# Ledger of designs, part 80: designed miniproteins, single chains, continued (2)

Each design is a single chain, and the fold is of that chain. pLDDT is the mean over its residues in the fold that is shown.

## One batch from the design tools (miniprotein)

Design m6941
Fold by ESMFold2-Fast:
Structure m6941 (fold): chain A 86 residues (1-86)
Amino acid sequence: KTAQDYIDEGKKLFEEGKYEEAIVNYQQALKLDPNNAEAYVNLGEAYEKLGKLDAAKAYYLKAAEIYEKQGKLEKAKEYREKAEKL
């Protein structure tokens, strides 16, 4: 399995409301690709659904950091603002 395979499986589980199982898949994606900003975004969304807002905020900020390092400034701003509103 690739990091993207784990992200895709996690997204499917998230859509089914299986947030803890989605988190496990996103964490596996990060073991294969530690700088995968999409996996950090998806972790933030799953933790937000579980009401774990401090964890969600931390993951959104990590995604924003990675997007900024990639020159994706609009995405970095989006996830910083999302974290700030939690």
Scores: mean pLDDT 89

Design m6942
Fold by ESMFold2-Fast:
Structure m6942 (fold): chain A 59 residues (1-59)
Amino acid sequence: GEKLKLILKGIALELRAIGLEFDAELLEKQGKLEEAEKLREEAKKYREKAKEYYKEVEK
């Protein structure tokens, strides 16, 4: 159903955000702070988009 599709899209975006946050931590340990910040901002956008999909399910 449509609701399941939205849930799966939300989960996929959260998993992508987790991966970006992990990569950002590795970059921070290497002193690549600007590159790490870009990945953290990208992860934040994916988490916000996931929340939008979950809100559509609650309708």
Scores: mean pLDDT 86

Design m6943
Fold by ESMFold2-Fast:
Structure m6943 (fold): chain A 67 residues (1-67)
Amino acid sequence: SMKEENRQRVQLREELIEIGQKLNEAVKNGDWEAAKKYLEELRALADAHPDDELLAQVLAQAEEELG
């Protein structure tokens, strides 16, 4: 249903924001093990939603910044 689809989109955006904040904090602290973990979580989220262009763009930018 449209309500379920909207709920899933909101949850996806909340998860993306949370992972992004944790990844950014790990990078700022030089915690490369945590940064790697959150990058892998971001990849898993992108893999689960292959048609999400924003998620794909955020992943690509994170991979470029981390090498």
Scores: mean pLDDT 81

Design m6944
Fold by ESMFold2-Fast:
Structure m6944 (fold): chain A 55 residues (1-55)
Amino acid sequence: MERILAQMKQVEEVLAAIREQAAKATNPDIKAQLEKGAKGVEALLEELRQKAAEA
């Protein structure tokens, strides 16, 4: 249980960091890649939430 919650916290921190970098990015290609990465991390976080609910 605690392991999944710790992973969720780490993923949330990574998501926040990616979004902050995207906001600071002046290059549109880099910004688009960071935003795409953020969507992938959001999907992973949702998967972890489902696993936490099952356990």
Scores: mean pLDDT 79

Design m6945
Fold by ESMFold2-Fast:
Structure m6945 (fold): chain A 56 residues (1-56)
Amino acid sequence: SNVSEEFMKRQLERAEKAGRMDIEFLESLKASAETADVPEIKKEVEERIRKLREEG
């Protein structure tokens, strides 16, 4: 995999395990994924944002 993709996946895993998966973090990661052309990370982040918004 691309180094940027691997880095972003690790950031998601760390945030999830630490309970720091908030919308601000996810929106920032989404922007990074768009810039780095990592569509799978973008989609995963978008799904997580949607779920968090549904939770309130």
Scores: mean pLDDT 80

Design m6946
Fold by ESMFold2-Fast:
Structure m6946 (fold): chain A 68 residues (1-68)
Amino acid sequence: MSDEIIDLAAETGKKLSEEEREKLGKEVSELLQKGDYIGAVKLVLEAAKAAGDEETAKRAEELLKKLE
């Protein structure tokens, strides 16, 4: 599960600036370490939407439905 969330963050990170990608990776890792998988997926979804990454946003929404 955490590996899939990390992969989604990495994919949308390719469309972000270096600073935004670093911030996203750090925040996602912190949430995953706390066991907040829902929060981590929501953060990736917000980043994907901001980047215009519709494919990653859809994958994040599907993953969120499975976690809820």
Scores: mean pLDDT 81

Design m6947
Fold by ESMFold2-Fast:
Structure m6947 (fold): chain A 73 residues (1-73)
Amino acid sequence: VDEEELRKEVEIAMEIIKASVYELIAKRTGSPEDWAKAADEYEELARIAEEAGDLELAEEYRAKAEELREKAA
């Protein structure tokens, strides 16, 4: 097993967890600040997916980030 590849997988998994946690917090608080934080995390996931060559997943994350961004307005 490539340790560098494993570290990258762990980093991606942590970002997914982070985005999900911020979304749950935003749903509980309803705060524009929390919705904005959740949107930022999904934008980061979209960037990671695009770099990995998964353009479909990147589009899904961007759409979700935009939806959450609207709730922050």
Scores: mean pLDDT 81

Design m6948
Fold by ESMFold2-Fast:
Structure m6948 (fold): chain A 73 residues (1-73)
Amino acid sequence: MDPEEFDREVREALALIYVAIAKLDLEKGDYEGAVQSARKALEIVPDNEEARRILAEAYEKLGKTDEAERVRA
């Protein structure tokens, strides 16, 4: 496998792990943890729609409405 292709697959897998952690954090009410994990997923895969959705929801739960709207835009 091409090293560039291997790195892409590893990044995609890491992003999925962070998305899963963020979803669990949202479910248990750890909104700050959900923000951190969703942000990590977006640092790795900026166009991950699930991570953006989780981040926006976590910001809303924290009362950061402006940040939530910026993520949705």
Scores: mean pLDDT 80

Design m6949
Fold by ESMFold2-Fast:
Structure m6949 (fold): chain A 63 residues (1-63)
Amino acid sequence: DADARVAALRAEGQAKIDEAKKTANELSKTMSPGAAKLFGDAMVKGYQDEADAEIARVRAEAA
């Protein structure tokens, strides 16, 4: 079921994004806050782009 797979991919992607935000927050305690933010933003974008691409593929396969 494509809808179930899409839901699972969204949940997995969100979990990765949440973990990346936590990692960036921890890094901001030991390094420059600006550098930690740039690193965290890059990780979040990477995970968002990956999840969006996989969801698009699943949707295309289900069409």
Scores: mean pLDDT 81

Design m6950
Fold by ESMFold2-Fast:
Formats: sequence, structure tokens, C-alpha cells
Structure m6950 (fold): chain A 61 residues (1-61)
Amino acid sequence: GEETRKKLLRLIGEILRIIGEIFDLELELKTRPERREELEKEIEELKKRKEELMKEMKSLK
């Protein structure tokens, strides 16, 4: 239904936002080695959130 499609699009949008944040942090990791430990932790947390959203998206089939 249309509701399922809207929810799917919202989840895709959130996943894309997280992917963008991960790319930004990975770029900072390469340019700011002094912040490596902190950035690695943030990237790991974002990857976990992305996986949760992807799991939710799959359940909407």
C-alpha cells in the first residue's frame, strides 16, 4: 500500500543520511589522525544504526 511505500521511503532517507555521516567521518579519519579513536567509535555506532534501519526496511516487504 501507499503507507508502506511512504514508510519505506522515509527509512531509505534515514539510511542515506547515516551513510553520508559515515563518509564524512571516514574522510575526517584520513585527514585528522589525532581524532582516530573517537571517530572510529562514532563510525561504528552509525554502522549499527544503519543495520537496524535496514532490518526494519526488510520487514516492510
Scores: mean pLDDT 82

Design m6951
Fold by ESMFold2-Fast:
Structure m6951 (fold): chain A 55 residues (1-55)
Amino acid sequence: STAEAKARLEELVAAGVSAEEFEREAVRLMNEYGSTPELAAYVRELARRHAALHG
């Protein structure tokens, strides 16, 4: 579900994975759960948050 995909993405941000690893896993999750505008927007927001915390 979208909620499960969002939870996994939050875990990756909290774990401090690399930007490359985050991008790879985000693409995998979108392929697994379906690429929706909602999930794509959430991925973009988390990528920004990840960059601010770990960039």
Scores: mean pLDDT 78

Design m6952
Fold by ESMFold2-Fast:
Structure m6952 (fold): chain A 55 residues (1-55)
Amino acid sequence: IEELAEKYKDKSGLEVALELLREGYSEETIIEVLQKLGVSREGAEKAVEVAKRLL
C-alpha cells in the first residue's frame, strides 16, 4: 500500500482506481491506496465505481 501510494502520488484518483482494477487489486485495497493519497473514503468509493463502469 505504501509503495503503491508513492507510485501513484501524481495521478488522479480515477486514474489510480482504473490502473489498480486492471492489475487485479481488490476494491478495498484500492480504497485504502486512494485514502493514503488523501482521498476521502466516499471519494475513493466513487472513483472505484466510476472506474468499474469504464472497464
Scores: mean pLDDT 75

Design m6953
Fold by ESMFold2-Fast:
Structure m6953 (fold): chain A 111 residues (1-111)
Amino acid sequence: MDDVLKALEEAIKKDPNDAEAYLGLGRLYLQRGEYDKAIEYFEKAIKLAPEDSRVRAEAYLNLGEAYLKRGEYEKAIEYFQKALDVAERIGDETLVKRAKELIEEAQKKME
């Protein structure tokens, strides 16, 4: 984990607009249970990623997962829906399937 963190920090120093590096940092903090930091980095990745890109779709998906883990199910569904919309526009069937599964999971948690 520390080696991955250093590599991501070096990537950002080299290119402060590297959306994939911010996505990676968000995932690292999500795995550590540091949801507030994960959210911050996923929001940065979304701002830097092109509108119709895999990075934007994955950042929305992971942002939704951070909210899901916090018990914020309505926000999680909103971000999973945004991920689904991008995934459908770019034709990423794997991300489409994953977003639909996570929407269903969050809806079941609200029951």
Scores: mean pLDDT 87

Design m6954
Fold by ESMFold2-Fast:
Structure m6954 (fold): chain A 59 residues (1-59)
Amino acid sequence: SPEEALLKAQELARETGDPELIARLDELVRRYASGEITPEEFAEEAQRLVEELEKRKAA
């Protein structure tokens, strides 16, 4: 679900302590809240962020 993907991305970003990743999450949430992106687009981008962060952990 979009909420689960967002929570997982937030946890990973918090663990990395990367200000850029934190800013990307804040901007994604802001765009969704403002109606600039659809729930489907929000879920897709949140999931992509989770996958990117997990790849960094695996590498």
Scores: mean pLDDT 73

Design m6955
Fold by ESMFold2-Fast:
Structure m6955 (fold): chain A 90 residues (1-90)
Amino acid sequence: EPEEWFEKGKQAYDDGDYETAAEYFTKAAELNPDSLLGAESYYLAGIAYLKAGDREKARQYFEKASELYEKLLGPDHPYAQRARRLAEEA
């Protein structure tokens, strides 16, 4: 179920429909919020919002991804560090 929304998000992203991609990635993350898929989905929602020009939502989702990656992988993990950096830059 979360994986279905994640795949829909990737398809929308590949099609250049960044707003729809962000919505689908957000659904994937909400259905599996305490998992690596959830963290990746929050991260990709951030990327999609950034490409759609919504810097405020991009920042919010990069922050969610960073917190979840830190919880699951530790603060020194490259994924946690990247998401945090993108939150600061958005």
Scores: mean pLDDT 87

Design m6956
Fold by ESMFold2-Fast:
Structure m6956 (fold): chain A 113 residues (1-113)
Amino acid sequence: SAMEKAEEAGRLGYEAAKKRDAELARKAAELALEAAKEGAPLAGGAAGGAAGGAAAAGDAEGARLGAEAAALAAEKGAGSAAAGAAMAAAGGELAGNEEAARAGREALERAEA
């Protein structure tokens, strides 16, 4: 289910950050994006965690995917989307990916509206 994907994405994102594992970070970001597309209530937070974990692991693309997932979750009104979007924006900035950072900032603006 979408909810199970969001919870698993959050778990993998945490493990990726703890272990500095770029491969796990990428899997977390991809799963968070799938959960966001399906409208999972926790997708925003999960996406933010995945983006932050990817950035910490040095995976710019994972950070971008996580930011995209957070933006999509915010548009769908998912719970914690504002916090997830803020983390995604920070992760994109940290990774040096301006496109990902912008997506996260735009998602944050929508979630705070």
Scores: mean pLDDT 69

Design m6957
Fold by ESMFold2-Fast:
Structure m6957 (fold): chain A 55 residues (1-55)
Amino acid sequence: SIDEKLRELARKLGEEVRKVVDEALREGLSDEELQKRIDEVYKKAGEEVEKVLAE
């Protein structure tokens, strides 16, 4: 069902965010750079969710 697909998408989003945070921490990025990367991840994920809901 669509609920299952959305739950999986939400789970993957959380994992992607954590991965970005971990990578940025390992690279020693500034909070500003980290924020920019996180914003991009959320923007893309939101568009993916909207596409799933529109189908």
Scores: mean pLDDT 79

Design m6958
Fold by ESMFold2-Fast:
Structure m6958 (fold): chain A 64 residues (1-64)
Amino acid sequence: SPELEELERRIEELDRRIRALTEEREKLLAEKAPKEEIRKVVLEEASLSVERISLIVEKRILEK
């Protein structure tokens, strides 16, 4: 359905953004960046992960 396809697209976009943030966080950790910079990326990653979970739940409802 168009609604399911749109949700899948949104989830895929979030997956790409989360992966980019995870890579940035790992790079900052390896380079021993300031704790504040690492914390900022961690919080952004967490925020997007929560949004992703919300969309996954919505997708599961529409698949039924």
Scores: mean pLDDT 87

Design m6959
Fold by ESMFold2-Fast:
Structure m6959 (fold): chain A 62 residues (1-62)
Amino acid sequence: KEEAKEAAKEIVSIEDEEIREELAERLKEYLISKGVPEEVAEEVKKAILEKDLEKAIKLIEE
């Protein structure tokens, strides 16, 4: 969970929208591989793309 939160912070700080989207998708895949439901992992990706770091971290902690 700590690694995922750190990744979310780093990805949100990326100014290149295309790279941010690609890395957000990678984080989604990682979360699913760790047992996070696909719907929750998708919400984390969406929050990161919207630069809502607080929401992304909250979803990762659940």
Scores: mean pLDDT 79

Design m6960
Fold by ESMFold2-Fast:
Structure m6960 (fold): chain A 62 residues (1-62)
Amino acid sequence: SGAEVVEKAREYIEAGKHDEAAKVLKEGVENGLLSEEEVRELRELARKHGASNVLAVLSEAK
């Protein structure tokens, strides 16, 4: 579910596991599991932690 993807991605971003976060988010984006608000929140978190690969994945969200 989208909520599980968001929670897992948050944990990885905060832990500095940006590659793991990007992988989880890519699956979520490809399956349309993330809302616009969830994408916005994750972008802000990624910027705060310097997770450039996470930002790249989130830019693919429509």
Scores: mean pLDDT 81

Design m6961
Fold by ESMFold2-Fast:
Structure m6961 (fold): chain A 68 residues (1-68)
Amino acid sequence: MKKAKEYFEEGLKAFQKSDYESAIKYFEKAIELDPNYAEAWRLLGEAYRKLGDYKKADEYYDKAYKLE
């Protein structure tokens, strides 16, 4: 859990700087280590939405919803 959380926190820092491509990479690493990390799935969806990829955003929001 701690390693996945570290990637998630790096993703949040990138997201706050509007570096959505880096945020996506960090959130993807977080979910690779913890596939049940609902918050990481949600933020991955938000990052794709910020890049205009609404279809991927919807897919990741649905995944986060099912984990809650």
Scores: mean pLDDT 83

Design m6962
Fold by ESMFold2-Fast:
Structure m6962 (fold): chain A 85 residues (1-85)
Amino acid sequence: VDEKEVISALGEIYLAIGKLDERKGDFEGAVESYTKAAQLFEEAGDYEGAAIAYKNASDAYRKLGQVEKADELETKAKEFEEKAK
């Protein structure tokens, strides 16, 4: 186990927390958890994970009516999606 492997695992935990927050209708909490997951995945070099987390955060922002923030994170998700290829 190295540092990046641990950081990526933490990203997966926050991604799971965000999904639980969404199931509860806590879209504010979901945004916070997904954004934290995305940052951890970026730090670990897991661009696929970062793309997924930013996409989920974007969707949560749309449910909050925060369209501009949702569009920003959707663009960021697409950038990481391309980096993951």
Scores: mean pLDDT 86

Design m6963
Fold by ESMFold2-Fast:
Structure m6963 (fold): chain A 79 residues (1-79)
Amino acid sequence: SLLEGVERARAAAERAVAALEPTSPAAPELRAAAERAVEAAREYARAIEAGDEEAAAEALKRLEAAEKELQAALAKALA
């Protein structure tokens, strides 16, 4: 289901943040990107629960953007 996909993405973001060393200079940037992805996922889940298809579509778009940003932050951290 879509909600399960969103929860998997959230869990993946949390694991990525947890895998970074606290002293890494990349850690703050990756944490911020992961937090944005989690917030976008929560907004999407809330819209689905409310049955608001328009809000859900908008929130999904924001979630996709946040996931791309998280991927970019991960690539930068691994460089």
Scores: mean pLDDT 73

Design m6964
Fold by ESMFold2-Fast:
Structure m6964 (fold): chain A 70 residues (1-70)
Amino acid sequence: EEEVEKAKKIAELNDKAMRLAEELRQRGHVEEADRIRKLVEEANKYYSKKDFDKAIELLEEAVRRGEELL
């Protein structure tokens, strides 16, 4: 079930990106935390359109940015 697997991956990446954004905010990287949150918001718009691949791409970018700064 490709759609179920992608939805699970999106949920996991969304959770990770939001945790990284909060950690960045707590460490004073407020602007980068906001950028990650905007990527998550954009990914959620694609998820609503069932464009799971684009949602995953944006969330992977959000996670990558967060991990690079921590």
Scores: mean pLDDT 84

Design m6965
Fold by ESMFold2-Fast:
Structure m6965 (fold): chain A 100 residues (1-100)
Amino acid sequence: NKRLELLKKLEELWKKLANSKTPEESDEILKEIIELAKELGEQDLVDALNNYLELVEKGKKLSLNDEEAEKLRQELIDALVAAVDQLEKLRKELEELENK
């Protein structure tokens, strides 16, 4: 089942993103998640993650010290929470497909 495989990969990437420690690492994982979400046809997730990516790009344009970078990282984490509702929907679909 192609959709099941894509949903499993999405969950794995999301776990990696949640455990990422740098904006650069988060950006790379996020781009892979966006590509996967596009293949899944999940436009709401794509839109939510693109909003997060805009915050990442904004941060890259600023000369931040370590404290300012940590504050931006927290804002980026808070923005990721906005995508959680879409991911919970897909997580439920994954569980339903695995139980069939």
Scores: mean pLDDT 76

Design m6966
Fold by ESMFold2-Fast:
Structure m6966 (fold): chain A 55 residues (1-55)
Amino acid sequence: MEEKAKEAENLVTRAVIADPELGKAAGEKVGKLLKEGKYDEALEVAREAQRQAGV
């Protein structure tokens, strides 16, 4: 798996821990983007979720 994909998944996991509802929604979107090979877009969504969750 690309390093960016792993980072995106880690950021989503942190967001889920801090804000489960927000993190789950972001995780679903990130998962779809990763499946499509859109690693940069997935990472951006994950980073935004991390910021919104306050972590």
Scores: mean pLDDT 79

Design m6967
Fold by ESMFold2-Fast:
Structure m6967 (fold): chain A 66 residues (1-66)
Amino acid sequence: SLAALRRELQRLVDELVELMRARGVPQEEIDHFRETMERVLENPDEEQLRAVLEELRRLLERARAA
């Protein structure tokens, strides 16, 4: 469902923000990322949200593997 996709996206965004903070990414870049993702989460297109979800999952997996 759309609600489930948005919930999962928010979870991944929160995990990525924590990782960025832990790695010393500047606050301005973290804020920019959060603002960009907030706009994405407002998108009603389930297919577009699913594509973003897959991309964020890959980014988080690779970041944690490093």
Scores: mean pLDDT 82

Design m6968
Fold by ESMFold2-Fast:
Structure m6968 (fold): chain A 92 residues (1-92)
Amino acid sequence: SSRAAAGEERFAAYGRKEEEELDNFIDEATKRGEELMRRTGDLEAGLEAAKEEVSKLSPSAQAKAEKRITERLQRAAEEERRRQAEEALEEA
């Protein structure tokens, strides 16, 4: 009876580790996209770079990663626009 319980615990622990690895991958892909977006001024270029990194993941992981990366990059673009607007007001 101990073998079945041990298998279930191993599966749960493995799932948690995979989720942590996915979160780390999303963070790295998001930073890559943000860097490109800042250099080009183009959100689409940043999204394309991040999606290319995500294409290395499984299809189910890709869908989750794409959604989270898109949300993070859109937020970063909005923050950058606000910062530029504030700088323009200080220069005026």
Scores: mean pLDDT 71

Design m6969
Fold by ESMFold2-Fast:
Structure m6969 (fold): chain A 70 residues (1-70)
Amino acid sequence: MDTGVIMAPDELRPGDVALVQVHGALAGLAVLEDHGDGRGTLTPVVGGPRVTLPARLHSYKRGGTFEVLP
C-alpha cells in the first residue's frame, strides 16, 4: 500500500535519529541531515539505503517514525 508520513525538516536537527518504517515494518534507525530547503537526507545507522525526504512533508517528531513516500 502507498503510505508516507514524513515531517517537515525544520522539526528535525542534524544528528537526530529516527525510526524507519517501510510498509509498516521496522527497517531500522537513521541519522538525519537537513538540507535547509524543506528536504533532508536520512542515513541508516544499521544498514539500509539512504533516503532523501521529498520537499512536501507534514511534520516530524525527534526520535519518531517516518516512512518513505512511494
Scores: mean pLDDT 45

Design m6970
Fold by ESMFold2-Fast:
Structure m6970 (fold): chain A 92 residues (1-92)
Amino acid sequence: APTAVAGPVTVVGGRATGTATVTGAAPGQAVLYERAGTGEPVAGGVVTADGEVAVEGLGVGPGAAGQVRAVVHGPDGEVLAVGTVGELTYVA
């Protein structure tokens, strides 16, 4: 089964960028960063290989600051793994 470890996510100019570390995932699976507690999407990326996956999101305002969770999705959008909680930092 895949695993995901959330790295930090930084928002600059309304654009979120960050990384997640993924193992046991298949190429083409997605990593989605969701706000912890709400499930609101913040950023996402596509798995190309095991290891570090870049994640990006648009339109992320200061109100989105807080904790994020990395979630691995399969090809049908099914949740395959829920990773550790990371932090979302807003940089103006």
Scores: mean pLDDT 70

Design m6971
Fold by ESMFold2-Fast:
Structure m6971 (fold): chain A 68 residues (1-68)
Amino acid sequence: SLAELREAVRRGREVLAKHEEWAPEEEKPLIEEARRLIAEAERALAAGDEAAALAALERASALFSQLS
């Protein structure tokens, strides 16, 4: 549902903020990419596009799994 996806975006922003605080330089490109994907998910939700929002969130989650 849109409500569940909005909650997922909110949680994704929290995860992103924590990684941004102390990330080493080599991880900053992955963090920047994750930031772009979270923004993409937010735009998709604003348009009511649940499939696009989910796809962007899944890509962001994959990037988070690569971070130390």
Scores: mean pLDDT 82

Design m6972
Fold by ESMFold2-Fast:
Structure m6972 (fold): chain A 60 residues (1-60)
Amino acid sequence: APVLVRAIADFPATGHDELALRKGELAEVLEEVDEEWVLARSVATGETGLVPKRYLEPVE
């Protein structure tokens, strides 16, 4: 099942394929790209993109 996560800080999308998130927004982790980045989908917008893991916390 996809892991539900929450942004712990604002993340501005500055590069190609990045997903912008505001603090408190929910996303689903679709895939772990590496140790620092995940491919996530915004619950609010349905947009997908790369987000640093350090900006996200698990939600249960």
Scores: mean pLDDT 82

Design m6973
Fold by ESMFold2-Fast:
Structure m6973 (fold): chain A 79 residues (1-79)
Amino acid sequence: LAADLDALGAATKAIMDSLSPEAANRVIKAVGEGLIALDEGNSEEALKYFREAAEIARQAGADPALVDALLTAGENVAK
């Protein structure tokens, strides 16, 4: 879990650093909602938010490798 959370944080930061402030804010909001859902024990809801964050990043023009890293880390965290 700790390693997957670190990977999620690293991918999120790299994506945010590459995007406009508006797109970065949308990504971090979705990741944050996913983390809240995890804390509440709702892994299915968390996964939906992490997938939403990845899709927002993809549409905003983030590097496909970073989008894939975010999605993979989110899926691992939501297990």
Scores: mean pLDDT 83

Design m6974
Fold by ESMFold2-Fast:
Structure m6974 (fold): chain A 75 residues (1-75)
Amino acid sequence: ELEERARELAAKFVNLATDAGLPASVLREFVEAVRGTPEEGAKRVREILEKYRDQLTPEGVAAAEEVIRALEELA
């Protein structure tokens, strides 16, 4: 249940980040983070969010925060 929700939220973020023009390298880093351990994934997604916050829409920021919360619940 929580793993499936984390994947759905991750897919939503990837779509929003692509629309916001984030580099393909950042999207790849995000996907690798989500596929790793939940603890390391949450840290990596936070680092991406803080680095690229100004390039994301408010909806994209909210989606990233939801992914972080879902990963923290899995840890």
Scores: mean pLDDT 78

Design m6975
Fold by ESMFold2-Fast:
Structure m6975 (fold): chain A 90 residues (1-90)
Amino acid sequence: STKEEIEKLKKKIEELKEEIEKKKEEIKKLEEERKKLMEQLKKAGSDIEEINRLIGEILRLIGEIFDLELEIKRLEEEIKKLEEKIKELE
């Protein structure tokens, strides 16, 4: 029935919103780690090997944050499409 289809779509939206919140918390943790590495980089002085290691780790974290932000955008677009489907069924 149309009502059962709407209920399934609403449940899927709720699950996707929970995935977005988990990814936002993961981004927050990665940003905190990046901040700590940037503070270590400021204190590294002239140790080129340590500077290169820290820069590599910072760039990796920036990439991971960027990928998670793209995943969140895709999930938000999926939610919007599901909300439009619900509106068409009502």
Scores: mean pLDDT 89

Design m6976
Fold by ESMFold2-Fast:
Structure m6976 (fold): chain A 81 residues (1-81)
Amino acid sequence: SMEELLKKAEELEKEILRLMLQAERAIADGDLATARAYLDQAREKAKELVEVLEKVDPEKAKRIEKSLEEYFAQLEARIAA
């Protein structure tokens, strides 16, 4: 149902935010390997989120995907520095 898809999307959004916060903490601690591992997990969850949102609102899915890609790029740049 749409309600189930929306709940799944909310759960995935919370998980992505949790993983991103852990990646930022790892960067602050100088643990770049751990930061990359969290970032990779966040990317996997983001792919799942986009797939779920495509079923509900394809235009919103596109906007969310772009925003997440930009945030991931910022973290990746900080890891690479």
Scores: mean pLDDT 88

Design m6977
Fold by ESMFold2-Fast:
Structure m6977 (fold): chain A 89 residues (1-89)
Amino acid sequence: SMDESVRRALEIKRRVRELIAKAFELAEEGDYEKALELAEEAVRLAREPLEELEEIKRKAGRLQEGLGDLLLREALREAEEALRRLREL
């Protein structure tokens, strides 16, 4: 259902934000390698569901774009920005 898709996207966004927070905490402690690994994990966690949705869209023609899609794209942007900032440290 749409509600289930939104709930899944919110759960993924929450996990992405937790990984980003832990990554910056590790960077402040000087553990840059582990910080980068967590930021890369956050990117994968947001990207994989979006890639699955795009593949389903391609195979089925067109799926209606929902709030879940927007939440996942926002999570991906936040994760990619975090990874970029950590790589510049």
Scores: mean pLDDT 82

Design m6978
Fold by ESMFold2-Fast:
Structure m6978 (fold): chain A 71 residues (1-71)
Amino acid sequence: AEEYYEKALEYIEKAREAFERGDLETAEEYAKKALEYAKKALDASPPSQIAKFIGEILRAIGELLDVRLAK
């Protein structure tokens, strides 16, 4: 469960770095990988941890969008 969550965050960070470089195609690929690992983390997690995992993943995605909007 936690290993999938960590992978999701890793791919979100790689997507952010690609966005900063203007590499939109690579950013999209890493974002898709992040979603795949996020789904695996949720599927493997007890209900008590799901809300916390979702919150952290959404926060990381929000940071990625902020990089995009900062222009």
Scores: mean pLDDT 70

